# Designed miniproteins, single chains, continued (3): the designs that were tried, part 27

Each design is a single chain, and the fold is of that chain. pLDDT is the mean over its residues in the fold that is shown.

## One batch from the design tools (miniprotein)

Design m8917
Fold by ESMFold2-Fast:
Structure m8917 (fold): chain A 60 residues (1-60)
Amino acid sequence: SLQDQVDELNQYIAEQGKKHNLSVDQMVEVALHAMKLVEQGKSLQEVKDEVDKIIQELSS
């Protein structure tokens, strides 16, 4: 379901964000971007790939 995908993405973002020492504000920004991609019909894998890219850019 859409809710299951949202829950999985939120858990993924929290785990990856903590691993990369992102602030709460940065994690919220990543989550909002991820939700926008889900609303646009992107697959879970495509959204995770974009999340990884954003987190890498923010942690540099």
Scores: mean pLDDT 83

Design m8918
Fold by ESMFold2-Fast:
Structure m8918 (fold): chain A 67 residues (1-67)
Amino acid sequence: LSPEARELLLEEVRLTMEMMKAAIDRKIAEKAGDAKAAAEAQKRLDEYARRAQEVAERLRRLLEEEK
């Protein structure tokens, strides 16, 4: 893999970790009955998911060009 592909893969891993943290925060907030905290955690999850999708698209294009 190229250095660029490696950096994109590392970014995808970082975003996945942030999504997992946000998902855990949402579950904790839901269990505590904190609707505001749950909504804030869901918003973070959605934002990280969108970013992860962008990184995945960039990685896919890069790998197609390396064929």
Scores: mean pLDDT 83

Design m8919
Fold by ESMFold2-Fast:
Structure m8919 (fold): chain A 60 residues (1-60)
Amino acid sequence: SELDELRERARSTQESIDLLERYLAANPDLPPEQRATVQAVIEQNRADLQRLEQRIAEAE
């Protein structure tokens, strides 16, 4: 179902955020430019997650 697919995408997106945050925590000495790039990807994934959560709420 569409709802199940949205829930799976939300779960996978959250797991990606968690992985990237753990990566930043494990690598405190990353060059600032590389750190900023990873942070931008986290921000994009958070925005995607919020949209997915909204779609899930509307589909229920």
Scores: mean pLDDT 88

Design m8920
Fold by ESMFold2-Fast:
Structure m8920 (fold): chain A 95 residues (1-95)
Amino acid sequence: MELSDEEIKEMTERLEKVIEKLQAKETDPRRIEALEALKEIARAYAEGDEEALKEAQERYYALTGKRLPTDKKELGKELKLFLKELEAELEELEK
């Protein structure tokens, strides 16, 4: 199913907040940088900034070895998965 612009905005705003909370608790500099790149990907995706999105994806790949989808629909699904996984990680850390 195709995400609406409003759903994309809500998802990316939630993802940015979760990333910022995780970065505040993270002690590994490489993990902090990877989370920052992911936040930049979410922002560029929401804004439709193809140049910023490409740069952020290249940084994320360099830091993690993981290639993210270049297709907007598949990237949207991956960002939804990241939101779910990072929210679960944050909940575990806040126990």
Scores: mean pLDDT 81

Design m8921
Fold by ESMFold2-Fast:
Structure m8921 (fold): chain A 78 residues (1-78)
Amino acid sequence: GVKAFPELEKLPKKTYNRFVGLVLLLESAGIIPAHSEQILSEIVEVIGEDNLKKIADTLKKDKMTRAAAYIEAYLAKN
């Protein structure tokens, strides 16, 4: 499972659950769920871009490369 990042504990439960679902759908099926950019925007508002980048780096180390690439692409557009 995704190791709990201390920063993720600051997220509302609903946002956290939607983020987990996003990661799982990207990795298992390569599917981008509806409202994915909104989910990432909500995460940035709570924990900031630097922490979201660290989460993407950790996902990449855990071989969750599809989810990491999507997050990195999102951050590059902002």
Scores: mean pLDDT 80

Design m8922
Fold by ESMFold2-Fast:
Structure m8922 (fold): chain A 65 residues (1-65)
Amino acid sequence: MSEVEKLVAKHELERLIEELETKEFSDEELQAHREGVLKAKERFADDEEIQELADEALKIIEEKL
């Protein structure tokens, strides 16, 4: 697993969090994002920053569902 993949995942999660706070999503889109976040959390289980960002994104998604 490369540092570049972890950096990309962090940036994607940060972008998703910003979009979740500022943009409206359908339930279908929220479920798709939730699945993606859960996969990222599983893939990068050893990276604490990714785990924290993933948990924050999941919390926002669950609050909107």
Scores: mean pLDDT 82

Design m8923
Fold by ESMFold2-Fast:
Structure m8923 (fold): chain A 101 residues (1-101)
Amino acid sequence: MKKVIIPADADDPETLERARIIAENFEKAGYEAELEVVDSSDEGIKRAKELLEKNYKENGLTVAHAAMAGLSPEMARKAGAELSEKERQRIVDAMRARENA
């Protein structure tokens, strides 16, 4: 069973509830979902980045990005979740180049 760690923003109850819903949806999809509470401090943002990288390495870009959706937009941006969209585009472009070769 694939494991996903979903960061939950301790400073925002609305985003915390969203993270719980995301965790439940991953469990329904056959993942082992773990909720990890992070704060908006520099240490919390660093931890959120580590979780993004871990989820990306273990489960791929789409799962990593979806797991970060439980954070506030500001925390997600600081954690580098915005860069995952550009990485997705680079992957698509690379696939297109291979198909045309």
Scores: mean pLDDT 69

Design m8924
Fold by ESMFold2-Fast:
Structure m8924 (fold): chain A 82 residues (1-82)
Amino acid sequence: PPTPMSEKTKEILELLKKYEALRQQMIAEDPSWEQKLAEAAKEAEAKGLSEEEFVERLYKEGLMTPEMKEVALKLIEMLKEL
């Protein structure tokens, strides 16, 4: 029989699947999206931004849709409690 997952683990996995689908859409629309994301990540690390502040920055720079931002922030919140 399959190992039962906690409710929280199940929700995290569902959010990860949704995030990956949205990521693939971003790559399809802008093939340079991953490079832009990597550059933004380097700047965020240099500035000591939190994961939440990094997501907000990506949204402001047009590298995330509103839906992608909501999924990412919810994942960050849930993972903090792990």
Scores: mean pLDDT 79

Design m8925
Fold by ESMFold2-Fast:
Structure m8925 (fold): chain A 68 residues (1-68)
Amino acid sequence: GEEGARLVGEGAEAAGGLSASGAAAVIYQQGKGMGRPEEGRRGAELAAASEGPLDAERVREMALKGGL
């Protein structure tokens, strides 16, 4: 589960942070790529509901809450 959240967090750190919509897209695609589309969708919805830009830790946390 946590591997997907870690990979998404590393990507967000390399990018210097992401917009809420950008984080949602990345989380969704990561879940889909890992064969966990429902977990990716849940994490993406949490990220999309967040206000303002998300740093790497917040992106990782949203993915983890989604089950990645």
Scores: mean pLDDT 79

Design m8926
Fold by ESMFold2-Fast:
Structure m8926 (fold): chain A 76 residues (1-76)
Amino acid sequence: DALEKLRKGALEAAKTNPGSRATAGIVGRETRRILTEAGLPEEEARRYADRVAAAVLAGDAEKVEQTLEEAERAAK
């Protein structure tokens, strides 16, 4: 499951590379790609991706989990 793999990677990034714009950017791009492939409209996927990237940059693992859980529900 691409989304579960993304969640694991995003959580690890938030814990190990807080403050890294490069890491946050990679996670944001992956989030947007995976959410659009899951059926979210491009603009909605972009907004979730921006929120996840910001949470990774902030080192906020709880916010990463909450945002991805919300995005999973929206993809149904």
Scores: mean pLDDT 85

Design m8927
Fold by ESMFold2-Fast:
Structure m8927 (fold): chain A 94 residues (1-94)
Amino acid sequence: MEELEKEAEELERRSRDPDPVVAARARVELGEVYAALGKLEEAIRLYEAAARSPDPAVRARALLVLSEVYRQQGKLEEAEELRERALELLKELS
C-alpha cells in the first residue's frame, strides 16, 4: 500500500507535465492506482480526462479501462458504448 501511495504522488506530478501526451498517460496510470486503492470516483475522473487526450492510443486505453470500471459498477450499456468507441480508435491505429 505504501508503494501505491508513492507511485500515486509521482504520477500526480507527471499528470501536470507540460507535454499533454505525457500528462494524459500519467492520468491513466494514476487512475489505475486510485482504482486499486478503491478510489473509483477519482479514477473515473482521471480516465475521462485521459479519454480527451490528443494521443489516440492513450484515448483508447482510457476508454477501455473506463468501460471495465462501468461494467464492474453494473452500467453494462454505458460500458459497451465505451468499449465500441475504443475498438474503433484501435482500428484507426492499425
Scores: mean pLDDT 80

Design m8928
Fold by ESMFold2-Fast:
Structure m8928 (fold): chain A 73 residues (1-73)
Amino acid sequence: SVPVQEIDEEKLAAEMKEAKEYIKTLSREELEEALAALDAALAKAPDAPDTPAVERLVEALRELKALVEELLE
C-alpha cells in the first residue's frame, strides 16, 4: 500500500485516539485555533469524496471538530 493512494486504518485509529487526548489538554485559545483550522479544512473538502481514503479523512476531521466544539461550550 502507498500512503497517497489509501489510508492506513490502524495508524489513523491510533492517531485519532492521540489527537482526541491531546485536544482535551488544549487551552481555550488553542481550541479556538483548532476549530478555525478544522473548519477551513472541511470547507476545502470535496462535496462528494470519491475514494474511501478521502471519506475517512473527512469523517476524522468531523470527529475532531465535534470534540473541540464540545470542549468550547
Scores: mean pLDDT 74

Design m8929
Fold by ESMFold2-Fast:
Structure m8929 (fold): chain A 74 residues (1-74)
Amino acid sequence: MAKELEKKLKEEYDKWLKNPERRKAHLGGEETDRLLEEAAEIAEKLGIKDPRAILAIYLKLEEEEIKEGKAKVR
């Protein structure tokens, strides 16, 4: 279920962000929550269950949002 994948993805992202340099370069708050949900939904549709693979989808979505100027790094 997408919600279970979203929870696992959020845990993986939090672990990845334990490095302070990564936290400063990446999104937080409501934008992060929206993109985590979107990445989990994409993963569910594609049958992807690996949290690290889902994290890669999230990071690609985040990169695109930043490049389009829709979001700013924290």
Scores: mean pLDDT 72

Design m8930
Fold by ESMFold2-Fast:
Structure m8930 (fold): chain A 117 residues (1-117)
Amino acid sequence: MRAETERLLAEARSYAEQALTAADAGDAVQANRYLSQAAAALVEAARLALQSGDPALIAQVTAAARYLIDVLEQLNERHPQAARTVLLAEGPRLRDAARALGDDATAARIDALIAAA
């Protein structure tokens, strides 16, 4: 579980960075695809970390969730159409994952982004 969780966290970060690059290049469709992949990887990483009961893994996934939400907030400011599509599709799953991790503050940020989308 640990190696798989760390792999998923690396994938989520890579996809989030690729989404920013694609959005800045004007490719909203590709940005949306990368954001959806980042969200999916993060949700699965959260599930595995919670099943492991490893506080260090839970902390790493929680930090990664906060980073992805920072990226989504930046994209919503600069490229709202790309961010909106992901927030409506993946936002509820990300919120539920953040809540399960015990990060109610991040879950509230996700709810605010969904409401603004």
Scores: mean pLDDT 83

Design m8931
Fold by ESMFold2-Fast:
Structure m8931 (fold): chain A 98 residues (1-98)
Amino acid sequence: MISEILDLLSQGTEEAIREAAELLERVFGAREIAELAREILSKKLSEEELRERLEGIPVLTPEEIERILTLYREGQYNAAAELLLKSRLREVVNEREK
């Protein structure tokens, strides 16, 4: 599953990122992160709304939050959603190594 999600994220397309979000939600229970990634792709969030939601996710570092916000401001929606989903994958991998 992790390899399949990474392969989808490496494609960089909206469709592949949406599929990666669905797999993360289904396999790892990352519903809130998957929903946020889909909202990033739909362009529904203001920068302020996105910041508030990212700050509510414990796995995200301040550097990751600022990087996602920068990508979103630049119209790099696919890259912003990809980075968010990769942050959850990092948490899952770290939990499995313990």
Scores: mean pLDDT 79

Design m8932
Fold by ESMFold2-Fast:
Structure m8932 (fold): chain A 103 residues (1-103)
Amino acid sequence: SELEKEIIEEVEKASDTTEADLEAALARAREQRPKFVEAAKEALKSEEGKKKIEELIEELKKEIEKLKELYEKFKDKDKKVALVLKAAIELLELQLEALEEAK
C-alpha cells in the first residue's frame, strides 16, 4: 500500500521522531475527524460517492490488517518503528470509524 510505504520511508529517515510528535499528529487527526465525517456524508449523497466510500472502507480495513502484522514483527525489535506503526494504525482506525459514522 502507498501509505504503508510512506510510513516505512518516514521511519527510515526520522531518527529524531518522538512520541510527542506522534501524539500531536493523532490529536490533530482527532480534531479533524468531524470535518472528515462531514465530507464523507456529502460524498454519500451520490451513487458514485457511495461506491467510492465502500471501496475506501475495504482498502482501509486491509491496510490496518497489514500494519498490525508489521507492528507484531517490530514491537519487540525496534521501539521507534513500533511507535510509528501504532500511530499509523490509530490514524487509519480513526478514518475508518469516521467513514462508518457517515453511513
Scores: mean pLDDT 78

Design m8933
Fold by ESMFold2-Fast:
Structure m8933 (fold): chain A 75 residues (1-75)
Amino acid sequence: MFEEQLALAERELASSPLPALAQAALALLRRLVAGDLEGARRAAEELVRTAARELPELAEAARATAEAALEQAEA
């Protein structure tokens, strides 16, 4: 169900104009869903780095979103 939806989204995002950024975001979400908090932190770092390289204007938003998601998962 949820994992199937993530797999479908990943396949569709591979055709997006920003596939690396989209894949980094999906990797973070997958780690959070799996309860892999350590992996989620690493995925969040990759998301921020990818955003800084491809869309620097969105790097701050990506960082804030990743931190909020990790905080909610820890709570």
Scores: mean pLDDT 69

Design m8934
Fold by ESMFold2-Fast:
Structure m8934 (fold): chain A 69 residues (1-69)
Amino acid sequence: MEEAREELLKAVDADGRVDLGTAADILSRHFGLTAEQVGRVLAEFDPDGDGTIPAEKIDELVRRAAELA
């Protein structure tokens, strides 16, 4: 959990956001989630199709991924 959180925080860009593709890779590697499970989690955090997740949502994202692991 903490390792995934740290890697996501390091992936935050200058605008305070993480790319969905980067988040998907991190969640898959740290939680052993399938591509389908990762896609479901990410869809919950990007309902408007921005392709990014704000840094403020990282803790919630990690918690949600851990619930599916």
Scores: mean pLDDT 79

Design m8935
Fold by ESMFold2-Fast:
Structure m8935 (fold): chain A 76 residues (1-76)
Amino acid sequence: LKQEREKFKAEVEKRINEGKTIDELLDEAAELYKQGKIREALIRVESLIDVAKEKGLNTKEIVKKAFEKIREALES
């Protein structure tokens, strides 16, 4: 749990440094939700929010986008 979240947080930071956007990473989490990998998707969303908070981004907007993307993925 703690180890998984720490690992995903490091992976998120690396991927953002490589040019990935928060939106792209949220799309990946939504895809995992659609595949039924609920726990993995939640851990990724939490890690993304943690990284965004540390970078001074609007966490409320990111949480809203995460729920919207998951809803859209489930509806398609």
Scores: mean pLDDT 76

Design m8936
Fold by ESMFold2-Fast:
Structure m8936 (fold): chain A 68 residues (1-68)
Amino acid sequence: GVSLEELTERIDKKIEEARKQGLLKAVEIMESIKRRVEAYLREVGSLSQGAVDALLRTLDDIIEEEKR
């Protein structure tokens, strides 16, 4: 399973990778998602495996769309 801290780290890593590749739209969208995820993590305190997987897949889809 992915911890709350590890999820935030994985989001940051994807944002940094996208920024280094010049995917500025993906960076903006992912930063917005990160802010919402941080708010969610503060309120809920726990995440299901499905929720983590769905979030990471969404970030990958955002990156792939701009790479096109």
Scores: mean pLDDT 78

Design m8937
Fold by ESMFold2-Fast:
Structure m8937 (fold): chain A 76 residues (1-76)
Amino acid sequence: MRTIAVGTPELAELARTDPRVDRVGEVSPNSSTFLRLSTLREVGARPGDHVIVDSSLADLERWARRRGMEVEVLEV
C-alpha cells in the first residue's frame, strides 16, 4: 500500500515534509474536476492505496473512494 497526497498547495507542502507520504500531487483550489482527476492519475493512485485529500476537493474524495482507494480527508 502506498500513501499518496493530492491537494491544494498548503496540503501539498505539508505532505512533502511527511516521510509517510510516497507521492504528492498539487492542484489549484479553483481547478476543474478534470484537472484534479488528471493529477490523481499522474501520481499513479491505484485501488488499495491510501489517498490523503483536502476537504475542499470533495470530487477527488468521491472518485477515489469509488475506485477502491482508502481516503483520508484533511482540513487545511
Scores: mean pLDDT 82

Design m8938
Fold by ESMFold2-Fast:
Structure m8938 (fold): chain A 100 residues (1-100)
Amino acid sequence: SMRDEALAFAEKLIADLRAWLADRLSPERLAALAGQLRAAVERFLDLVLDEGRSVEEATREVGAELAAWAREHELSDEEQLALAWFLGAFATHVRELVER
């Protein structure tokens, strides 16, 4: 259920991010961002919950992967800031879950 709680929180964050960027990005671009964030969340949870890696290690690894994806897809500074906000908020929530 910890994975399910983290996934539910990620979907709330994705909805907030999509609402924040709705006036600036196409629906197709928002869908692509949401898909990449869902993939990043699954990888983060695999590292922390299945492999026993620290939240700090998972944040560095997933953060680097998201930064590489952002460069490849020519994300704006605002889009990159949104990704950084998402990863920080999600990592904080997962840390709180695993420290319960």
Scores: mean pLDDT 87

Design m8939
Fold by ESMFold2-Fast:
Structure m8939 (fold): chain A 74 residues (1-74)
Amino acid sequence: SSRDLTIAILEELAKLAREEGLEKSAKAAEEAVKTIKAGGDPRQALNRAAKALVDEAGVDRASELIQEAVERAR
């Protein structure tokens, strides 16, 4: 399901962010997973985590990490 896939992407993104030392981004991704599991909107949660990643790492690095998280989640 799209919800399960979004959770998997966010969990992989949190791992990648931690490996890179992006503590704020890792926590944002973890909170996004908690929000979705509590019945929150997956798209809003994903967008919030992505924004935190862009703010911390910049657009180019954020894009690379999101692509890697998507690849790992499949």
Scores: mean pLDDT 89

Design m8940
Fold by ESMFold2-Fast:
Structure m8940 (fold): chain A 94 residues (1-94)
Amino acid sequence: SPEVLEALQQAASLGNLEKALTLAGLSDDSKEELNRAIENFVQNPSTETEEELITTINTIAAKEKLSASTTNYLTTAVLNEAGGIADIKRAVTA
């Protein structure tokens, strides 16, 4: 069923996001800022809100002085997680 596949992808994405957050070592302020950007994207998924999310991640990476590899891993994990949440929301509200 599509819902089961989405839930499994979501669970996999959560594990990757937690690992990426641990490697990045973000401050509480940066985690709050990131969570707000993710929430904004999942409420209104669009190219514009995705670009805003990526901009927020890059701003946090610069503030926290993250390496390029850590920034790339965090960006990939966040986009996979946020995309999965948006897809689940779309499926349950259809």
Scores: mean pLDDT 72

Design m8941
Fold by ESMFold2-Fast:
Structure m8941 (fold): chain A 113 residues (1-113)
Amino acid sequence: KKVAILGAGYGGQEIAKELAKDPRLEVVALVDISEEKLEEAKKLFPKAEVILGDATDPEVIEKLKELGVDAVIIALGDDEVAEEAKKVAEKAGLLAIDARTTSVEEAKKKILE
């Protein structure tokens, strides 16, 4: 299954590394408003798309759907931004998992079931 990470900072990168260890999961994209964070993420995941944009932007979420994303992991430090990103992704028909309240192990179960 294809996964995108919303938030490409340290937390998002560590979640992506753990998910990438499972051969049933592919991290296909990371989204952040920070070019510097995306440059670091691209070094770690050279085959993933890095998307400079706002995780709450419906156009960004539509781009993830075009990439065939099945689920998004929300790794954003701002509670209001994280809640809005979850709503936008769910409205677009994507499974949205909040890393603030869900472990990587639980996230894998939700994506694969």
Scores: mean pLDDT 82

Design m8942
Fold by ESMFold2-Fast:
Structure m8942 (fold): chain A 89 residues (1-89)
Amino acid sequence: MLASALVRLTFEDDVSEEKVRENTEEVARFAESLPGTVAAHSYVSKKDPHVGYVTVAAETLEKAREAAEEAARYGSKLPGVKSAEAEVP
């Protein structure tokens, strides 16, 4: 059974929706490169154009948590990212 965790990226107000989408996708691709991850997917809310989400699927809850935390740390270094947070159930 796969476990999942969520990464929430909040962008600065002057970042375009296109750039939010690009950087959220970059974080998802980074998450997929991490050990123990099975898949990652990026989402941008049309309701909140400065918020992106990455869902990380891994073999265990511990691996999902570790991958989400590492992906959030990576995301926090990207230009225009105001905050990056790992959310684990």
Scores: mean pLDDT 82

Design m8943
Fold by ESMFold2-Fast:
Structure m8943 (fold): chain A 66 residues (1-66)
Amino acid sequence: GAEALDRALTRLYLEGKITPEQAGQIARAAVPHLAAGDWDGAREALLKSGATPEQADEIVAAARAG
């Protein structure tokens, strides 16, 4: 599942750090890589979509763990 990504994006939205449109763009870019187990591709997609390195690393680590 994408529960780690969804949780992280929801938190960023509630903190006012991203818009719903940005969250959708990040999810669309990252989900195919996360679903394929392409952790490096997922991290790069998150960074390209405007996530910080810390946010990208947290999302990828959480997705790998669950």
Scores: mean pLDDT 76

Design m8944
Fold by ESMFold2-Fast:
Structure m8944 (fold): chain A 99 residues (1-99)
Amino acid sequence: DEIEKLGEEARKATEEAVRLLEELARQGMGDTALGAARTVEKFVERALKDPSSAPESARALRVLGEMVRIMHGELGAEAAKQLERAADLLEKLGELAKE
């Protein structure tokens, strides 16, 4: 199923973003990065349980990606790229769910 495949790909991008955010947290600049990681997990969980909410979750991931990029430099930029990838996949999932 295409929706299931997009959800799996979004989950993988999210897991990589969370891993990078948890690494930022371990490096001592981290309460905001850890909070971002947990917030990302909640938005993706919501989108996977209710694909009609995926566009809102995608927007939230993009906002979090911008915050992380501003706060954490080069490691933050890589986490933000994975969040943007997850957001793109969630938008595609939301469009398929409308059909």
Scores: mean pLDDT 80

Design m8945
Fold by ESMFold2-Fast:
Structure m8945 (fold): chain A 70 residues (1-70)
Amino acid sequence: LRERARRLAEAVVELARKAPPESTEQAVYDFVRWLLEHLSREDVEELIAQVGEVDPETAALLRRAAAELT
């Protein structure tokens, strides 16, 4: 479970780096909406925590999107 969350966190950071700046915010919101539909709240929170270990700025964006979408 924790290894899966860590790998997903690494993938999320990679995607954020590859996305054009103008579409990054929208892509983050779409991604968080998808996560909330398919994963438990606990899994989403764990994923955001793991992203924060790698990239605190991306984790802050994910937390903002999650708060606004719930």
Scores: mean pLDDT 71

Design m8946
Fold by ESMFold2-Fast:
Structure m8946 (fold): chain A 94 residues (1-94)
Amino acid sequence: MEKKKKELEKLLKELNVHPETQELWLEFLEKNPELTLEQLKERVLVSLATAESLRLIGDTLQRILEEGLSDEEKRELFAETNRQSLALIEEAEK
């Protein structure tokens, strides 16, 4: 357990995960001690990819609200955001 905890802490720090989110992942490990380190790393990477996808969607919505984009520009921006979101998730699942 202690070795898994240290390796997880190292991964979270290398990925620049917020300290509060790091504590949540450590608590998740304590509640799920049967998970292998590899399974845990995969879950962290997928979670971060999902969070980044949501951030991209948020940024897109903010730009639409603030920049007064045309309907055509809005469609292109949503298409680009969807493409980037899918790519992030696919990369994390490798």
Scores: mean pLDDT 76

Design m8947
Fold by ESMFold2-Fast:
Structure m8947 (fold): chain A 55 residues (1-55)
Amino acid sequence: MSLDKQAQAFREAGQRLQAGESPETVVKKLVDAGIDEELARKAVTTMTRALAERA
């Protein structure tokens, strides 16, 4: 997968989490986009924690 496609997928994941989508749904969308499941889970967990600290 190209770095550009990965960057776009993670950007969309952040936007979806900010919009109130569940972390599970966002992980599934990242995996469907071709991102490794372990990497997707780690990224979503990090983003969710960052959002929770501001809320």
Scores: mean pLDDT 78

Design m8948
Fold by ESMFold2-Fast:
Structure m8948 (fold): chain A 69 residues (1-69)
Amino acid sequence: KIEQLRENLEQTIEQVKELKEELKRLLENKDKTSPSKIASTYTAYSIMQAAADIEAELIKKLGGEAPEL
């Protein structure tokens, strides 16, 4: 059960990393990127980061180790 939660957290962290890299690329090309694209990517990043935090907290409450986010 806790191993499944860790696997789910790993997947969520990977998605957060991908969104963070996408956001960095958009900000590096700010003059060529629409503000709405930056806003939507940032929103997705924030949602996934919050999901990772919740998953990590749940693992910790179940007595497992979770990485710092």
Scores: mean pLDDT 77

Design m8949
Fold by ESMFold2-Fast:
Structure m8949 (fold): chain A 81 residues (1-81)
Amino acid sequence: DELQKRLDELKEELNKLMEELIKEVGVEELRKFLEELAPEVEKIVDENKDSLSTLELQIIVYEYVIKKLKEKLEELKKKKE
């Protein structure tokens, strides 16, 4: 299933990003950042839950979280020069 493959790829990417962010800011800061994303994740789920399958919903949520984590990592790396 192409959607399941996409979800598995996103989970792997998320794991790698989380490991990199933990190295940069530590577990506690990453947890706080993820908590800040929670309201927007809930909004994405609520807006799409009636039109998308569970698998498609998971894909969209993972893509959103990964995008935000990538943006955070880029900001942190720029500050180091």
Scores: mean pLDDT 82

Design m8950
Fold by ESMFold2-Fast:
Structure m8950 (fold): chain A 102 residues (1-102)
Amino acid sequence: NEKIEELFKKMEEKVDSRFKQLEDEAATLPPEVRKIALEEIKKMREKYKDFLESLRKTLENVPEEKLDSAIKLIERDFERILEYLEQEFRRNVKKKVAELAA
């Protein structure tokens, strides 16, 4: 389905762009913290790739008459997903840094 493929290409590009911004931010950190941040980004890239693939398969099973509505709902909520991604990254890095200090 071309509409689904177009949506997911756009979403994958936005996710990659957000991770690249986080990688640029990580480059400004001290070496030990940078290592933690980059390892977390790598793990989260895999997690979000799996999430998007699962979402794609779910959307492919949506009836044709409901597909446009489902796509609009995903597009509306996607910016919030990117915000949660950033919050998860910051929380996980903070936790790992605290564990090293113990």
Scores: mean pLDDT 84

Design m8951
Fold by ESMFold2-Fast:
Structure m8951 (fold): chain A 65 residues (1-65)
Amino acid sequence: SMEEALKVVVEALEKSKTATEAGQATVASGKASVEEAVEAMFRIREKAKSDDVKELVEGGKELLE
């Protein structure tokens, strides 16, 4: 019957939704780990870049005094 077919479709959709929610939770955990790694990488890179620029500026200042 059409009602039995609809019930099977609804059950499949509910199962798919549960699987999607579990997948989204896994992706969120992975994303947090990746964001932490990216943050650490940018912090190290920006610190190195800023220190190089700062050292260059200090050298220039001593030449002007």
Scores: mean pLDDT 63

